# Ledger of designs, part 55: designed miniproteins, single chains, continued (5)

Each design is a single chain, and the fold is of that chain. pLDDT is the mean over its residues in the fold that is shown.

## One batch from the design tools (miniprotein)

Design m18023
Fold by ESMFold2-Fast:
Structure m18023 (fold): chain A 100 residues (1-100)
Amino acid sequence: AMTPEEEIAEAEKLLKQDPNNAEAYLRLGRAYLSLGDFEKAVEYYEKALKIDPNNADAYLNLGVAYRLLGEKEKAIEYFEKALKIDPNNEWAKRELEIVK
């Protein structure tokens, strides 16, 4: 597995070739989430969703980032959006149980 820093470098390389690469923005979001930069994670997941608005994983990870920022209500909203797109998403179901 790549380090978060390696993942950022690879995703930035992909974006130089295609600035509308939603997967590259998802990879940046995941890398910044792993580094504890939750504000940057939110920024990149939002960019991914502007390109691909039906991505359940992007909504799930926005919910995780908002939970880690302490924004409970936004976290719940995004987990519910992930489940609306993918009703069998086991991760989103578990995250909703954690958020109190």
Scores: mean pLDDT 87

Design m18024
Fold by ESMFold2-Fast:
Structure m18024 (fold): chain A 141 residues (1-141)
Amino acid sequence: NPELEEAKKRIEELIRELKDLALKSAEEAAKLIKEGKLEEAFRVVKEALRKAREIGIEIGKIVKEHPELYEYTKELMEKALEEVIRNSPDPIAAFIAAQILSTAIGFANTVANDGDVEALEERLEENSEIVFKKLEEAYNK
């Protein structure tokens, strides 16, 4: 099925972009945290979470149109989460990368299942504050 193969390829491209975003942003933010530049690190994380939301929504829309790709996409995103944690240089970067991937997974799953995207957007701002608090606590240990 040519349409299904194109949809699958687009999901794979979006997940690749998401992994690159997570690893690069996590490394940059972790370095800034180690340098005591907490506000700059939080800005990097916030922007990465915003982009992860956009990628997740796009993946969710494709899966909603092609429900047969749901399990495939779920497995591929779970593997991406494991991969960014494994390829992170330190525990702070691993934590940040995991938050970026988990944000995209949450939005993709919500969109694919006709869930409340507006409620997730409200929780994204709240979750960003929780992430920043945990990063500040990790820096002070």
Scores: mean pLDDT 86

Design m18025
Fold by ESMFold2-Fast:
Structure m18025 (fold): chain A 75 residues (1-75)
Amino acid sequence: GKASPEVVEHLRKAIEALERGDLELAEEHLEEALALAPAGSGVELLIRRALQYLRVRKDPELALEAVRAALRTYG
């Protein structure tokens, strides 16, 4: 299907972690979602962007927006 249940699950858990301020758990779920996302997909690019916002820019609000955008790609 267009949506992978495993990718969606990890994206939802990443959103929950970001909303709680648990940045380490959010990164873990984003890495798992990235491993499962189709190579070259829009979802992969949005997950990579979210990880860049967390790791490089240190901006969890922008990361949360990117993860929500990735999840909306499947909804």
Scores: mean pLDDT 84

Design m18026
Fold by ESMFold2-Fast:
Structure m18026 (fold): chain A 58 residues (1-58)
Amino acid sequence: SDEAARAAARGAAARAAGAALKNPVGEQYGTMGRDYGLAGDAATANEYVRRAGEALGA
């Protein structure tokens, strides 16, 4: 779905930010958001994206 694809993109961006900031928790949550979004689970993907943002200091 479009929402799941957008969640996957947000997760991928959070993963990249976590890697750049040397923040393994943010990178891991971003990876989970991407993977659930690619699997079509927008709700779970967005929850992991939210957790990634918190870990990255958002």
Scores: mean pLDDT 86

Design m18027
Fold by ESMFold2-Fast:
Structure m18027 (fold): chain A 64 residues (1-64)
Amino acid sequence: SLVGHLAVAAVDYKAKTPEELSLKKGDKVLVLEEVDENYVLAQSLETGETGLVPKSVLGSTAPA
């Protein structure tokens, strides 16, 4: 489970919907919820914004 983990964006990602979070490579996020097999709900530690992030965009994870 990724819930409660810090994750680092492995690549740049641009939100395609208002529900998604835009990230730059190296941005740190806190995983709040695993929505499905492909997406997490996360909060950006850079901007404070919350949104959906593809799991494929996230690289390293560690317990917060």
Scores: mean pLDDT 80

Design m18028
Fold by ESMFold2-Fast:
Structure m18028 (fold): chain A 67 residues (1-67)
Amino acid sequence: VDEKEVNRALGLIYLALGNIDEEKGDFEGAIESYEKAREYFKKSNDQEGVKEAEERIAELRKKLEEA
């Protein structure tokens, strides 16, 4: 196990946690989890993971601003 592999795994874990938070209606918690996922995907050079996390963050921020 190397640092890049660990960072990618953490990105996937935080992406899953964000999905769980979102399903619970915890949009603020979901954004925090997706921000962590984005950070770890950047460290692992997973551009697709970064994009997915960023898209989810943007959509959730719109929902919070509407409230």
Scores: mean pLDDT 83

Design m18029
Fold by ESMFold2-Fast:
Order: sequence, then C-alpha cells, then structure tokens
Structure m18029 (fold): chain A 58 residues (1-58)
Amino acid sequence: SSMQQRQQQIQQQTQQVLQEIRETGTRMARQSRVDPEKSREEMQKAMGEGNKKIEELE
C-alpha cells in the first residue's frame, strides 16, 4: 500500500510538472513570433528546468 501511495504521488506530481511545462512552452512559442532566437533559448532553458523537476520527483 505504501508503494501504491508513493506511485500515485509521483504520478500526480509528474502530471502537474508536465502541465506547467506545456503551459510555459505555449507562452514562449507565442513570444517566438517577436524574437524567435531569444524565445528558443528561453524555451530550452524552461524545458531543462522541467526535466530536472521530474527527475527530482523520485
């Protein structure tokens, strides 16, 4: 049961992080119409931070 609780917590937290990544990606994609190069760098940074958060969920 404790393993099931931990798995559910991780899954829920992972879903929250993924939603934040998608939302951030959408906002930055909209900004790319103004300055594509700068927005691309910012998007890569945000995605890197998101991946790190997912790894830390264990």
Scores: mean pLDDT 72

Design m18030
Fold by ESMFold2-Fast:
Structure m18030 (fold): chain A 55 residues (1-55)
Amino acid sequence: ALSPAERRREALLAEVRAAVAAGDLEGAGRLVQEAIDTLPPELAQAFAQEAVALL
């Protein structure tokens, strides 16, 4: 089972993918900043690496 923080990371990545698919790069950027600010540092780093691959 995923921890709450890991599940939140997955949910935020799904939202970033949806924003990018919709052409909302500003919204995608806000989601990335929110994830970096609110996730534990290790998960924030993993999120940032995955989000860069989506942009």
Scores: mean pLDDT 79

Design m18031
Fold by ESMFold2-Fast:
Structure m18031 (fold): chain A 82 residues (1-82)
Amino acid sequence: KIEEAKKLLEQGKEALKQKKYKEAIELYEKAIKLLEEVDPLSPLLVEALANLAEAYRKLGEYDKAAEAIERANEVLKKLEEQ
């Protein structure tokens, strides 16, 4: 499961690099869903959420980018408490 999420995250990063922002978002959302099920407090989930926010910003979806950053900050705060 974590290896599947890592693969999706790398595919999303590649799509982002190629400026395929919508594809990157879909790949990051799949990775996030898997990580929330198996490791909801992982640094990898923080990374996936931050990358999702970047992809939304590239599309001009600033509200969705802000939501993704808030989710990343919540996970990061819980990690600091662990």
Scores: mean pLDDT 83

Design m18033
Fold by ESMFold2-Fast:
Structure m18033 (fold): chain A 124 residues (1-124)
Amino acid sequence: LSLKANEAERKIAETDPDSEEYARALLELGRVYLQMGEYDKAIEYYEKAIEILPEDSEERARAYTNLGLAYLKKGDYEKAVEYFEKALEIDPNNRRAWYYLAQAYEKLGDTEKAEEYRKKADSL
């Protein structure tokens, strides 16, 4: 995982800061830190990627989903909900975002919404 982080960081250093390639490298680095359990670093890199990515892009929807997952793993369930809802505004057929949204509501004690959103994920 550390080697993958170094590889992603090297790619970022070699890429134009305003390019879609730079945004994708930030997404890759965020994913690596998320897998390492470094949630604050993952959040930082996903937020940087979101600033560059086109507003209606599938990549921005994926970035929001992963940002929500980072907050979910940190135990910040309200922020997790916010970011999963942003992902679903762009891509309402994102099964993964519906699934994690259900988990976040379950953690918040909203069992009715959790069941509703699990069924939505299962229907996709």
Scores: mean pLDDT 84

Design m18034
Fold by ESMFold2-Fast:
Structure m18034 (fold): chain A 80 residues (1-80)
Amino acid sequence: KPLFKIKIKVTSKKTGTVNEVEFVATREEIINSFSLILSDEQLAELEAALDGLLANPGASVTLTFETDEFTLTVTLTRIS
């Protein structure tokens, strides 16, 4: 089962505070987690990026998502 390393940089638009989170997850776990936060359009972009990485082991992609309260910079790397 393919595994991805996810690095998320969250920048608060209200305070300018930056928080970083890094974890390893499957495609399904990533999609389920982000489905609670992202719009349908943003979620489709995330799914397309993950599908592209399935064909290219060791590749990385960085996506930026804007919400009302924060900016998410998500770096996805296929590790297995």
Scores: mean pLDDT 83

Design m18035
Fold by ESMFold2-Fast:
Structure m18035 (fold): chain A 70 residues (1-70)
Amino acid sequence: SKLVEEAKKKIKEIYEEGLRDNLSPLELKKKLDELALEIIKENPDLSAEEKYEILDEIIKEYDKYEEIAK
């Protein structure tokens, strides 16, 4: 959906910000978790499947960041 694609773009932006600002993996995870909560709160019409897709993308980007930040 468009909302999921927009969420994925925002997740990518936080990932790139983390790399630029040299955030720790824990700091990045906190920002990603806060983004997920905000998106879900602002978009009450999101299906359970769309919410899971957003959470899966966060996990994927966090794992990628943890590997690169080492």
Scores: mean pLDDT 80

Design m18036
Fold by ESMFold2-Fast:
Structure m18036 (fold): chain A 80 residues (1-80)
Amino acid sequence: REETPLELFEKKKYEEAAKLFDEVLKEDPENVSALYLRGLSYFELKKYDEAIEDYEKLLELSPNNEEAKKKLEEVKEKKK
């Protein structure tokens, strides 16, 4: 059984999860869940600019997503 990007994320394999979410987003660039979880994976990897880009794109697609707004603010604070 192939591990899903979500299963890799749950196992804290953030680099591998981000790569699989990248493949998901190449097929479906407007996948809100994949943008959120790739953004979270980048955040855990301290790739803050990449995390910001994913959350900002998510909020363009889903402006009322409170979790994404909160995570975007958190990433911006970590970037300093």
Scores: mean pLDDT 83

Design m18037
Fold by ESMFold2-Fast:
Structure m18037 (fold): chain A 85 residues (1-85)
Amino acid sequence: MSAEELVELGRKILELAEKDPLLAAEIAAQVQRETGISTEEMRLLLRELARAARTESPEDLERAQEVAAKYPDALAFLKKLVDAK
C-alpha cells in the first residue's frame, strides 16, 4: 500500500469514528475475527493509520507503513470494510 493510500484509509477511519463510533468498533471486531489479529495489534494498526492521516508527517507515515506491512491481511480486510460503508 502506498503512503497516499494509507493516508486515505486513515482519513476514512477517523471520519467513521467521529460519525459512527459503534460501527467503527464493529468493523475493528470483524477484522479481528477474520484475521486473528490481537486487540493490542489492532489498536496499534488503527492508532498509526489515524496519526499518519492527521499529521501527514514523514515520520508518522513511516510508522504506519511498518505496522501495515506486519499485518497485511488485517489491513486488506479493514480497507474492504471501510470502503463498503
Scores: mean pLDDT 82

Design m18038
Fold by ESMFold2-Fast:
Structure m18038 (fold): chain A 70 residues (1-70)
Amino acid sequence: GGGSKAAQAAGAAAGAAARAGGDPETVHRNSYLGALAAGDEKGARAAREAGLRAPDGSTASVFATGAAGG
């Protein structure tokens, strides 16, 4: 598939979480799950890599939790 469509889906999920008062962990988790739901490995990988780059490491654990949660 195309990474741009999954990036849009991930962005929309992240934006919705942020608007709902979600913290950065929730935003990154929803980005990853949104990309997976769209069937886009590039988008999911990009969201996961963004989380892993976070200096506090919180987003890295969120990606692991999101993957386990389905």
Scores: mean pLDDT 56

Design m18039
Fold by ESMFold2-Fast:
Structure m18039 (fold): chain A 105 residues (1-105)
Amino acid sequence: DDFITRSGARTGSLDEQQKMADSGNSIAQLELGKRYLDQGKYDKAIEYYEKAIALDPDNARAWLNLGEAYEKQGKYDKAIEAYQKAIAISPNNERAKKNLEKTLK
């Protein structure tokens, strides 16, 4: 049931998101990556965003979040590349455009 899977991936506990992420749920991988980003665990955040992108390469939000994680690590060249991919997938993604402009300055 896609509804139950999607609900647990976005609003579930850390343990539920971890199990879904490990089972190949790209939404759970994205949300778990965000939890690690918020905790300052940038290497783990990047790992889960890369897993989400491997399952869904057209996920502009995963590319945006990957860019933010690289920016937090001071890896600006990689952040720029990730933001450019997010914009290529979703040209109206205002957050990716603003983050790209900020990182280029």
Scores: mean pLDDT 80

Design m18040
Fold by ESMFold2-Fast:
Structure m18040 (fold): chain A 74 residues (1-74)
Amino acid sequence: MITLQEAAQVVHDVREAVRAALAAGRTLSPEERALLAEIDRLMAEIQRSTDEARRQALAEELLRLAAELRAMLA
């Protein structure tokens, strides 16, 4: 089960990975920017949801997109 704190930590880790890539001289593609925007949107929706099942489904999707973005940044 993914907690709100675990989801927040994943968002933080992804943002740090993006920051590190930019510091190394890389630029984000439109696809990478779209994934980052969707991750932020999902996190906001998780924070607003009171339905546990919906929060878990959104958190699982957020983790999937975060893993995809991190793979693209590697």
Scores: mean pLDDT 83

Design m18041
Fold by ESMFold2-Fast:
Structure m18041 (fold): chain A 65 residues (1-65)
Amino acid sequence: STRESAAAILAIAAGIEMGVPVELVKEDGKTVFKITVETKKQKEIAEKAKKQLESLGARLEIIEK
């Protein structure tokens, strides 16, 4: 759908800004984006993307390492 496409583009753009890959997975029939963050700057970018994705009905999981 258009919302799913917008969410995917936003998630990918955030991944590019962070220099990390974005993982797309299906969990309980829903598309979930997963990002592993190592730095405070990456976490800040990911948190901003998470809020924007939630406004589009998508979920972003931030995994801290």
Scores: mean pLDDT 79

Design m18042
Fold by ESMFold2-Fast:
Structure m18042 (fold): chain A 62 residues (1-62)
Amino acid sequence: GSVKSLSPEARRALAEAGRLYQDLVDAGKSNAEIARELSKRFGLPEQPDAAAAFRALYERLT
């Protein structure tokens, strides 16, 4: 998504989440496993898929 109004800290957290996502995809993890690891890493409630995990993180940071 567009990042026009996020703080530098929020942008860094989203970039970290994106890197973790790429690492997990490269490791052959499923969408549900990626969601689990993202939720665990960023202290989010358990999310059903990676897109929901990114949405929850974005909502927490904005």
Scores: mean pLDDT 80

Design m18043
Fold by ESMFold2-Fast:
Order: C-alpha cells, then sequence, then structure tokens
Structure m18043 (fold): chain A 58 residues (1-58)
C-alpha cells in the first residue's frame, strides 16, 4: 500500500544520504528505523528527509 511504498522510497533516499555523508551502516539503519516511525506518525517522505538533512548539515 502507499505507506509501504513511502517506506521503500525513504530507505532508498536515506541510503543515498549515507553514501553522500559517509555514514556507517549502523547510523543508516538507525535513521531508516526512525524515519519509518515518523512516516507511521503521518509525516511525508519529503518532511522526514528535510529533518534528516537538517541534522546532517549541522
Amino acid sequence: GPLEEQKERLEEEIRRLGEEYGLSEEQVKTMIEGGKTLLEQGFSVEEVLELIRRELEE
């Protein structure tokens, strides 16, 4: 369903950010798990990615 598709897209985009910022596999996994929780709480993929980018840019 749409939530499963959003979770798949979020995982793909977070893995790309992990490569871009040189994050460990453990860090990437933690971000994916947290991001999926935010999607379940009603955040969009775009909103979750914005929050992640803000954290990484500081």
Scores: mean pLDDT 84

Design m18044
Fold by ESMFold2-Fast:
Structure m18044 (fold): chain A 73 residues (1-73)
Amino acid sequence: AEASPVARAALAASVLLIERGEATVDEVAERAGVSRATARRALDRLEAAGHVQRLPGDPPRYVLSPEVAKILA
């Protein structure tokens, strides 16, 4: 099983996005039990893969990309 901190953060981000529709870096870090830097790396990987989209704000929020959200609807 791949249990790297980044992989745990990516899983936590996916669960939060399914449960709440949006997530911040801090919410992912708290849920996964990882640093903000690790949570940010996981969200950046998901964004690069086209799975999530970052919305501007303070703090920035991440949502499922329209393509992924459509499949889950």
Scores: mean pLDDT 79

Design m18045
Fold by ESMFold2-Fast:
Structure m18045 (fold): chain A 72 residues (1-72)
Amino acid sequence: SEAGVRAMLRHGLLEGARLAEELGDTELAKRVRELVAQGDLDAALELLRSSPHPAVRAAAEGAERMAQSMAD
């Protein structure tokens, strides 16, 4: 379901934000959480994908792929 896909993506994006914060990128984490709260999951995903931290970018990619696997 679309609701399930969006819920899984939202969860993954918030995990990416948490990881960014743990790596010292507090501003990125704050901005991602703001975008997620506004329902702008695409902008939040793009922001995480643009992170200088490879682990954060990998988490964003994983979240998107997992959400896509639930689309059907």
Scores: mean pLDDT 83

Design m18046
Fold by ESMFold2-Fast:
Structure m18046 (fold): chain A 61 residues (1-61)
Amino acid sequence: SEEVEKKAEEARKKASPEQRKLIEEIAKKLNEIGDKIDKYLELLKKGVSKEEAAKKAGLNG
């Protein structure tokens, strides 16, 4: 909801410089994981096997 996004942004603005840097690093890692998941789902839609799709998306682990 719009209220949750607004409160999250206000909390981010009130964070210390050290906390802001940590939040930025976490956001970057989450975006990278999201891109990998999107690629995995796209490969599954094209009929690629789960194992091969995970390899190509970089979800090895």
Scores: mean pLDDT 76

Design m18047
Fold by ESMFold2-Fast:
Structure m18047 (fold): chain A 106 residues (1-106)
Amino acid sequence: GYKDALIETEKSFGLVDEEAVEELAEILENSKSVDEAIEKLRELIPKSPAAVLGAARILEQVYGVWEKTLPVQIEALEILLENKEELSEEKIERVEKLLKLLKERL
């Protein structure tokens, strides 16, 4: 299910927020279109950037909407780096590495 996939994605980045994952899974399940889902995800970036990153990756993998999800993933990663004080050095390195990889695909 979406919740399990989101949790797995969050774990891969060394961040797990189960409440945010549940809220985002509900957005993915209840949105009538990919565009509506992306709009709702963008609204949550300042509050839950790691969980939004996970949800955007699920949209990419499930629906193949890579061109629409890539900007959201980049925005979420940039906000995570702006809040470096909340991240360990290891997590910062993971976020920076992923951000570089995604920007190369633009």
Scores: mean pLDDT 72

Design m18048
Fold by ESMFold2-Fast:
Structure m18048 (fold): chain A 66 residues (1-66)
Amino acid sequence: ELNLEQVLSYIADVLNLIGDYLDEKLKIEKALKEGKISEEERKAKLEELEKEFEKKLKELKEKYGV
Protein backbone atom coordinates (compact mmCIF):
# COMPACT_ATOMS: atom_id res chain seq x y z
CA GLU A 1 0.00 0.00 0.00
CA LEU A 2 1.04 3.70 0.42
CA ASN A 3 4.46 4.43 1.92
CA LEU A 4 4.83 7.33 4.42
CA GLU A 5 5.70 9.88 1.69
CA GLN A 6 2.62 8.89 -0.36
CA VAL A 7 0.38 8.99 2.77
CA LEU A 8 1.57 12.52 3.62
CA SER A 9 1.14 13.65 -0.02
CA TYR A 10 -2.40 12.19 -0.11
CA ILE A 11 -3.37 13.92 3.16
CA ALA A 12 -1.90 17.24 1.92
CA ASP A 13 -3.78 16.93 -1.41
CA VAL A 14 -7.08 16.11 0.37
CA LEU A 15 -6.65 19.07 2.76
CA ASN A 16 -5.85 21.39 -0.17
CA LEU A 17 -8.96 20.14 -2.02
CA ILE A 18 -11.15 20.75 1.07
CA GLY A 19 -9.61 24.22 1.52
CA ASP A 20 -10.34 25.14 -2.12
CA TYR A 21 -13.91 23.84 -1.77
CA LEU A 22 -14.58 25.90 1.38
CA ASP A 23 -12.99 29.05 -0.12
CA GLU A 24 -15.18 28.81 -3.26
CA LYS A 25 -18.28 28.10 -1.15
CA LEU A 26 -17.56 31.21 0.97
CA LYS A 27 -17.13 33.32 -2.21
CA ILE A 28 -20.52 32.12 -3.53
CA GLU A 29 -22.27 32.87 -0.20
CA LYS A 30 -20.57 36.31 -0.04
CA ALA A 31 -21.67 37.09 -3.62
CA LEU A 32 -25.29 36.35 -2.63
CA LYS A 33 -24.99 38.54 0.51
CA GLU A 34 -23.59 41.42 -1.62
CA GLY A 35 -26.42 41.06 -4.18
CA LYS A 36 -24.01 40.08 -6.98
CA ILE A 37 -25.86 36.83 -7.76
CA SER A 38 -29.46 35.58 -7.40
CA GLU A 39 -30.56 32.77 -5.05
CA GLU A 40 -31.05 30.55 -8.14
CA GLU A 41 -27.48 31.32 -9.33
CA ARG A 42 -26.15 30.56 -5.82
CA LYS A 43 -27.93 27.17 -5.81
CA ALA A 44 -26.61 26.31 -9.29
CA LYS A 45 -23.04 27.36 -8.37
CA LEU A 46 -23.11 25.32 -5.13
CA GLU A 47 -24.40 22.24 -6.97
CA GLU A 48 -21.63 22.61 -9.60
CA LEU A 49 -19.00 23.13 -6.85
CA GLU A 50 -20.17 19.97 -5.02
CA LYS A 51 -20.00 17.88 -8.24
CA GLU A 52 -16.51 19.23 -9.03
CA PHE A 53 -15.34 18.46 -5.46
CA GLU A 54 -16.68 14.87 -5.68
CA LYS A 55 -15.02 14.41 -9.10
CA LYS A 56 -11.65 15.72 -7.87
CA LEU A 57 -11.82 13.61 -4.70
CA LYS A 58 -12.50 10.49 -6.82
CA GLU A 59 -9.58 11.34 -9.13
CA LEU A 60 -7.34 11.89 -6.09
CA LYS A 61 -8.33 8.51 -4.57
CA GLU A 62 -7.60 6.81 -7.92
CA LYS A 63 -4.20 8.61 -8.14
CA TYR A 64 -3.15 7.25 -4.71
CA GLY A 65 -4.83 3.85 -5.07
CA VAL A 66 -7.25 4.47 -2.16
Scores: mean pLDDT 85

Design m18049
Fold by ESMFold2-Fast:
Order: structure tokens, then C-alpha cells, then sequence
Structure m18049 (fold): chain A 87 residues (1-87)
């Protein structure tokens, strides 16, 4: 369920958090949890969150994704730019 996937965004395992973020792509109930995941310590989770927010297309993600364009990880920056192009 979406609620179980949102709970998995808080898993101690970054691989589980990244997979949960990917699976939440397209569900508008996940917008706020995915915006929080853009601040995750693991760049794989931040990349997955940016992609998922682009798939949802909710304008609430615009400002957080614009900040993610300045992320230290180049994969996160690319995902944020691509996500913004969809919104």
C-alpha cells in the first residue's frame, strides 16, 4: 500500500528507502514524504525522490526540486532538472 511505502522511506536501509521512493512515483499522497526524502543523507534516495516527484508533477515540488539542482551529487542535480521539466 502507499502507506506502507511511505513508512519504508524511514527504513534504516538506504536501499529500502530508495526503492520505496521509486515505487511512490505517480501517487500524489506521497508528495510531502518525497519532498522530505530530497534531504535524505544517501544520494540514491535523493535521486529516487526527485524522479518520483517529477512523475507525480505536483507544483508543491517545484521549489524543493529547484534547491536539489544545487545538490553536491551530479545524479541528484540531473534528476531534479529532469523532474522540473515535467512539472
Amino acid sequence: SVEELIAQLSSPDPEVRAEAARELGGDPRAVEPLIRALSDPDPRVRTAAAVALGEIGDPRAVEPLRRAESDPDPAVRLAARRALARI
Scores: mean pLDDT 88

Design m18050
Fold by ESMFold2-Fast:
Structure m18050 (fold): chain A 68 residues (1-68)
Amino acid sequence: MITDEEIEAAVHELRAAVLLNLAKQGKATKEDIEEAIRHAERAVKLDPGNEAARQLLEEARKLYEEMK
């Protein structure tokens, strides 16, 4: 059964995924990537077993590091 924390984690995961997809298309600002990182970090904290959220966090951090 899904907990309230798992539902909140899923919402943060979705927000991170949307922002990261926009960034990969060159349609996101540095601030949007920072927001994606925050959402992915929150998702991982709420549901540490969520591999998708962890992967999004790694991708968002890598993309942020590549921005001048």
Scores: mean pLDDT 80

Design m18051
Fold by ESMFold2-Fast:
Structure m18051 (fold): chain A 82 residues (1-82)
Amino acid sequence: MSKEQLEAEAEVSMLVMAGTIHRKIGEQAEAQGDLESAIEHYRLAAEEYREAAERAREAGDEETAEIAEELAREAEARAAEL
């Protein structure tokens, strides 16, 4: 594993983690009845996951890209339900 591959994997992991943090904040806001905050954070989660999917595809990691795209779709769908 090269430094360049490690950096690409780290970037994807950080974006997935950022998306997961925003999704968690959205879930907490939803539980508290703060639908505006929940929608905002679910949308931010979707953006982070989509960026992770793009970075993963650029790196040739199709499996991670597909997982990140699905997480983005779930977050966007959740925002649309509220």
Scores: mean pLDDT 86

Design m18052
Fold by ESMFold2-Fast:
Structure m18052 (fold): chain A 88 residues (1-88)
Amino acid sequence: MEKQKKIEEANKKVEEARRRLDESLQRAIDTAQKVKEFLENAKKKGDYEKAKEKARSMLQDAGDELVRAQREYRETVKKAKEEIEKLK
């Protein structure tokens, strides 16, 4: 019973990290769509170059968050595998 509880807890942590990764991916998709619309509007107004700088900052922030979520997910999966292996 103790081994089963630890395996379930490890799997739950992986599932939670996967949900956070999916949330970060969705935020990145939403940011990309918002940036696309923002740049399209800026082209029509002739202020495209200033808009590109702001767009780059927004995409970089979203990208950094996604990279952090991917790293956390990988580390959580690695720790879960190590914990399960120790229970063997």
Scores: mean pLDDT 82

Design m18053
Fold by ESMFold2-Fast:
Structure m18053 (fold): chain A 99 residues (1-99)
Amino acid sequence: MKRITVSLLVELPAEALPAFEAEMLRLAEELAAKYGMTLVDFSVLRLDDRTYVLVVEFDTDLSDEQQAAFAEEFLARAREIAAAHGGRLVRATVEVSDA
């Protein structure tokens, strides 16, 4: 079993954070179900008045190709969600480790 950690640095208005967080959690749950993964953790850290880090962790037995497909879909949809809430995805990292 492997752990996938997705870390997203996002800029958005502070007032948009509750709706953005709720929609990102729904995305994480949707993709966990779609790819047959377990959502382990979902956390948000405020860096400043407009900048947040979301860390989402999944446990998985997916192949490297399936992990890449998951990451691509998650990041594409995260960008769309950030834009819909008046923000942007600044950077993202995807790390894979032993669970």
Scores: mean pLDDT 88

Design m18054
Fold by ESMFold2-Fast:
Structure m18054 (fold): chain A 92 residues (1-92)
Amino acid sequence: MLEEEAEEAVREAEETKSPAEAEAVRLLAEAAIAYEKGDYEKAIELAEKAAEIDERFKPIYYLVKALAYKEKGDEEKAKEYLEKAREIKAKL
């Protein structure tokens, strides 16, 4: 039952996502895991690579940067990158 749902999800991903788009999504998932572990530099690096593959992920890259600076106590940098993420998302 779970295997049938996984098989359908894999089939749907193969039909609807380019290899580049799938790689960008994988990098974002790894960035989220790195962020949860407190590895903010790794999270930023992975999110940047995803944005380089697919420009639609540029807002997420800047959001990850904003969250990382907030955790480091740099509230001004966090606000700056959050605003940049909003501006880029509005243009997409």
Scores: mean pLDDT 73

Design m18055
Fold by ESMFold2-Fast:
Structure m18055 (fold): chain A 61 residues (1-61)
Amino acid sequence: SKEEALKELHELLSTLDEEQQELVDRAGVLMKLGREEEARRLLEKIGPEIAERAYRLMQQL
């Protein structure tokens, strides 16, 4: 559900540093604008596992 995805995203963000959290925030804005490829590229800077998890959760919102 959207509520569960939000909870998991908040838990993921709490494990990230400030720079990584800013990248996720920027990626979230890009996703809402339909700029999914740019969002994915920003998330990949954090690492492939975190990028995939964040992207998956954002798509559920």
Scores: mean pLDDT 80

Design m18056
Fold by ESMFold2-Fast:
Structure m18056 (fold): chain A 98 residues (1-98)
Amino acid sequence: SKGIELAKEAIELAKKAKELAEEGKLEEALKLLEEAAEKIVEAALLLPEELLTLGIGVALRAIGLVEDARLNKEDKEKLIEVAEELIELAEELLELLT
């Protein structure tokens, strides 16, 4: 399913973003965090109607995490924190899609 593929891609992008942030490549890390969040939002909107409220909540959290990263784009620890939270969010979303 497309939702499962998007959630898995989001996990891999967020993991790569964490590695880049740990290496001090903060601009590259932020770009991958933004791409991971976009995939989480798209996957969350593919949840069935009975989970719509939960899907909206997941999408809003992903957006909020990316805005926090953008406001703190030179803070290595913050970008690592956002990456870890996006990984967890995408993994939770993957369980809802299966």
Scores: mean pLDDT 89

Design m18057
Fold by ESMFold2-Fast:
Structure m18057 (fold): chain A 80 residues (1-80)
Amino acid sequence: ERPSLEELREQLRAVAEALEREAEILEKKAKETGDEELARKAERLREAAERLRAIAERARSEEDVEAALAEVEAISRELE
């Protein structure tokens, strides 16, 4: 049940956009409340989104899909 290259790239971009939106919300809340933990979480989400976009840009062939999925899994664990 591996996604195709195009499906993977589309999914990674969609997830990156979602993480960027969440980061914006947390950044605003952190600024309003002075909560440094929310600020750090927002920063990690932005870093994760950037990494996912880089993976999507780098994946050019079906052989790249497996490596990309492994990197995505590692990023997901870092965000937990």
Scores: mean pLDDT 79

Design m18058
Fold by ESMFold2-Fast:
Structure m18058 (fold): chain A 89 residues (1-89)
Amino acid sequence: GLAAAKAALEAAIAAAEAAGDKVLVKALKYALEALDEYEKDPSEEARFKLEEAEGILGIALAIAELEGAPAAVLAAARAALDALAALLA
């Protein structure tokens, strides 16, 4: 649910920040902002922003994988992406 997605995003942000992956950090923080907006007002506009954030995070994760980011960072970001996808299904 929402709480699980938020926890996964916060954990992934911490992992990405520790690794110095600025692109992934920005994508994760945007997703967390979109999730917080959706939690406060679950409108179609907030849902669309969450879907956009999921897409952006997916691209950032693919870039991180290509750049050889640490396995722990990739696992945390993937868990966050999966939690967002589950929320939007």
Scores: mean pLDDT 88

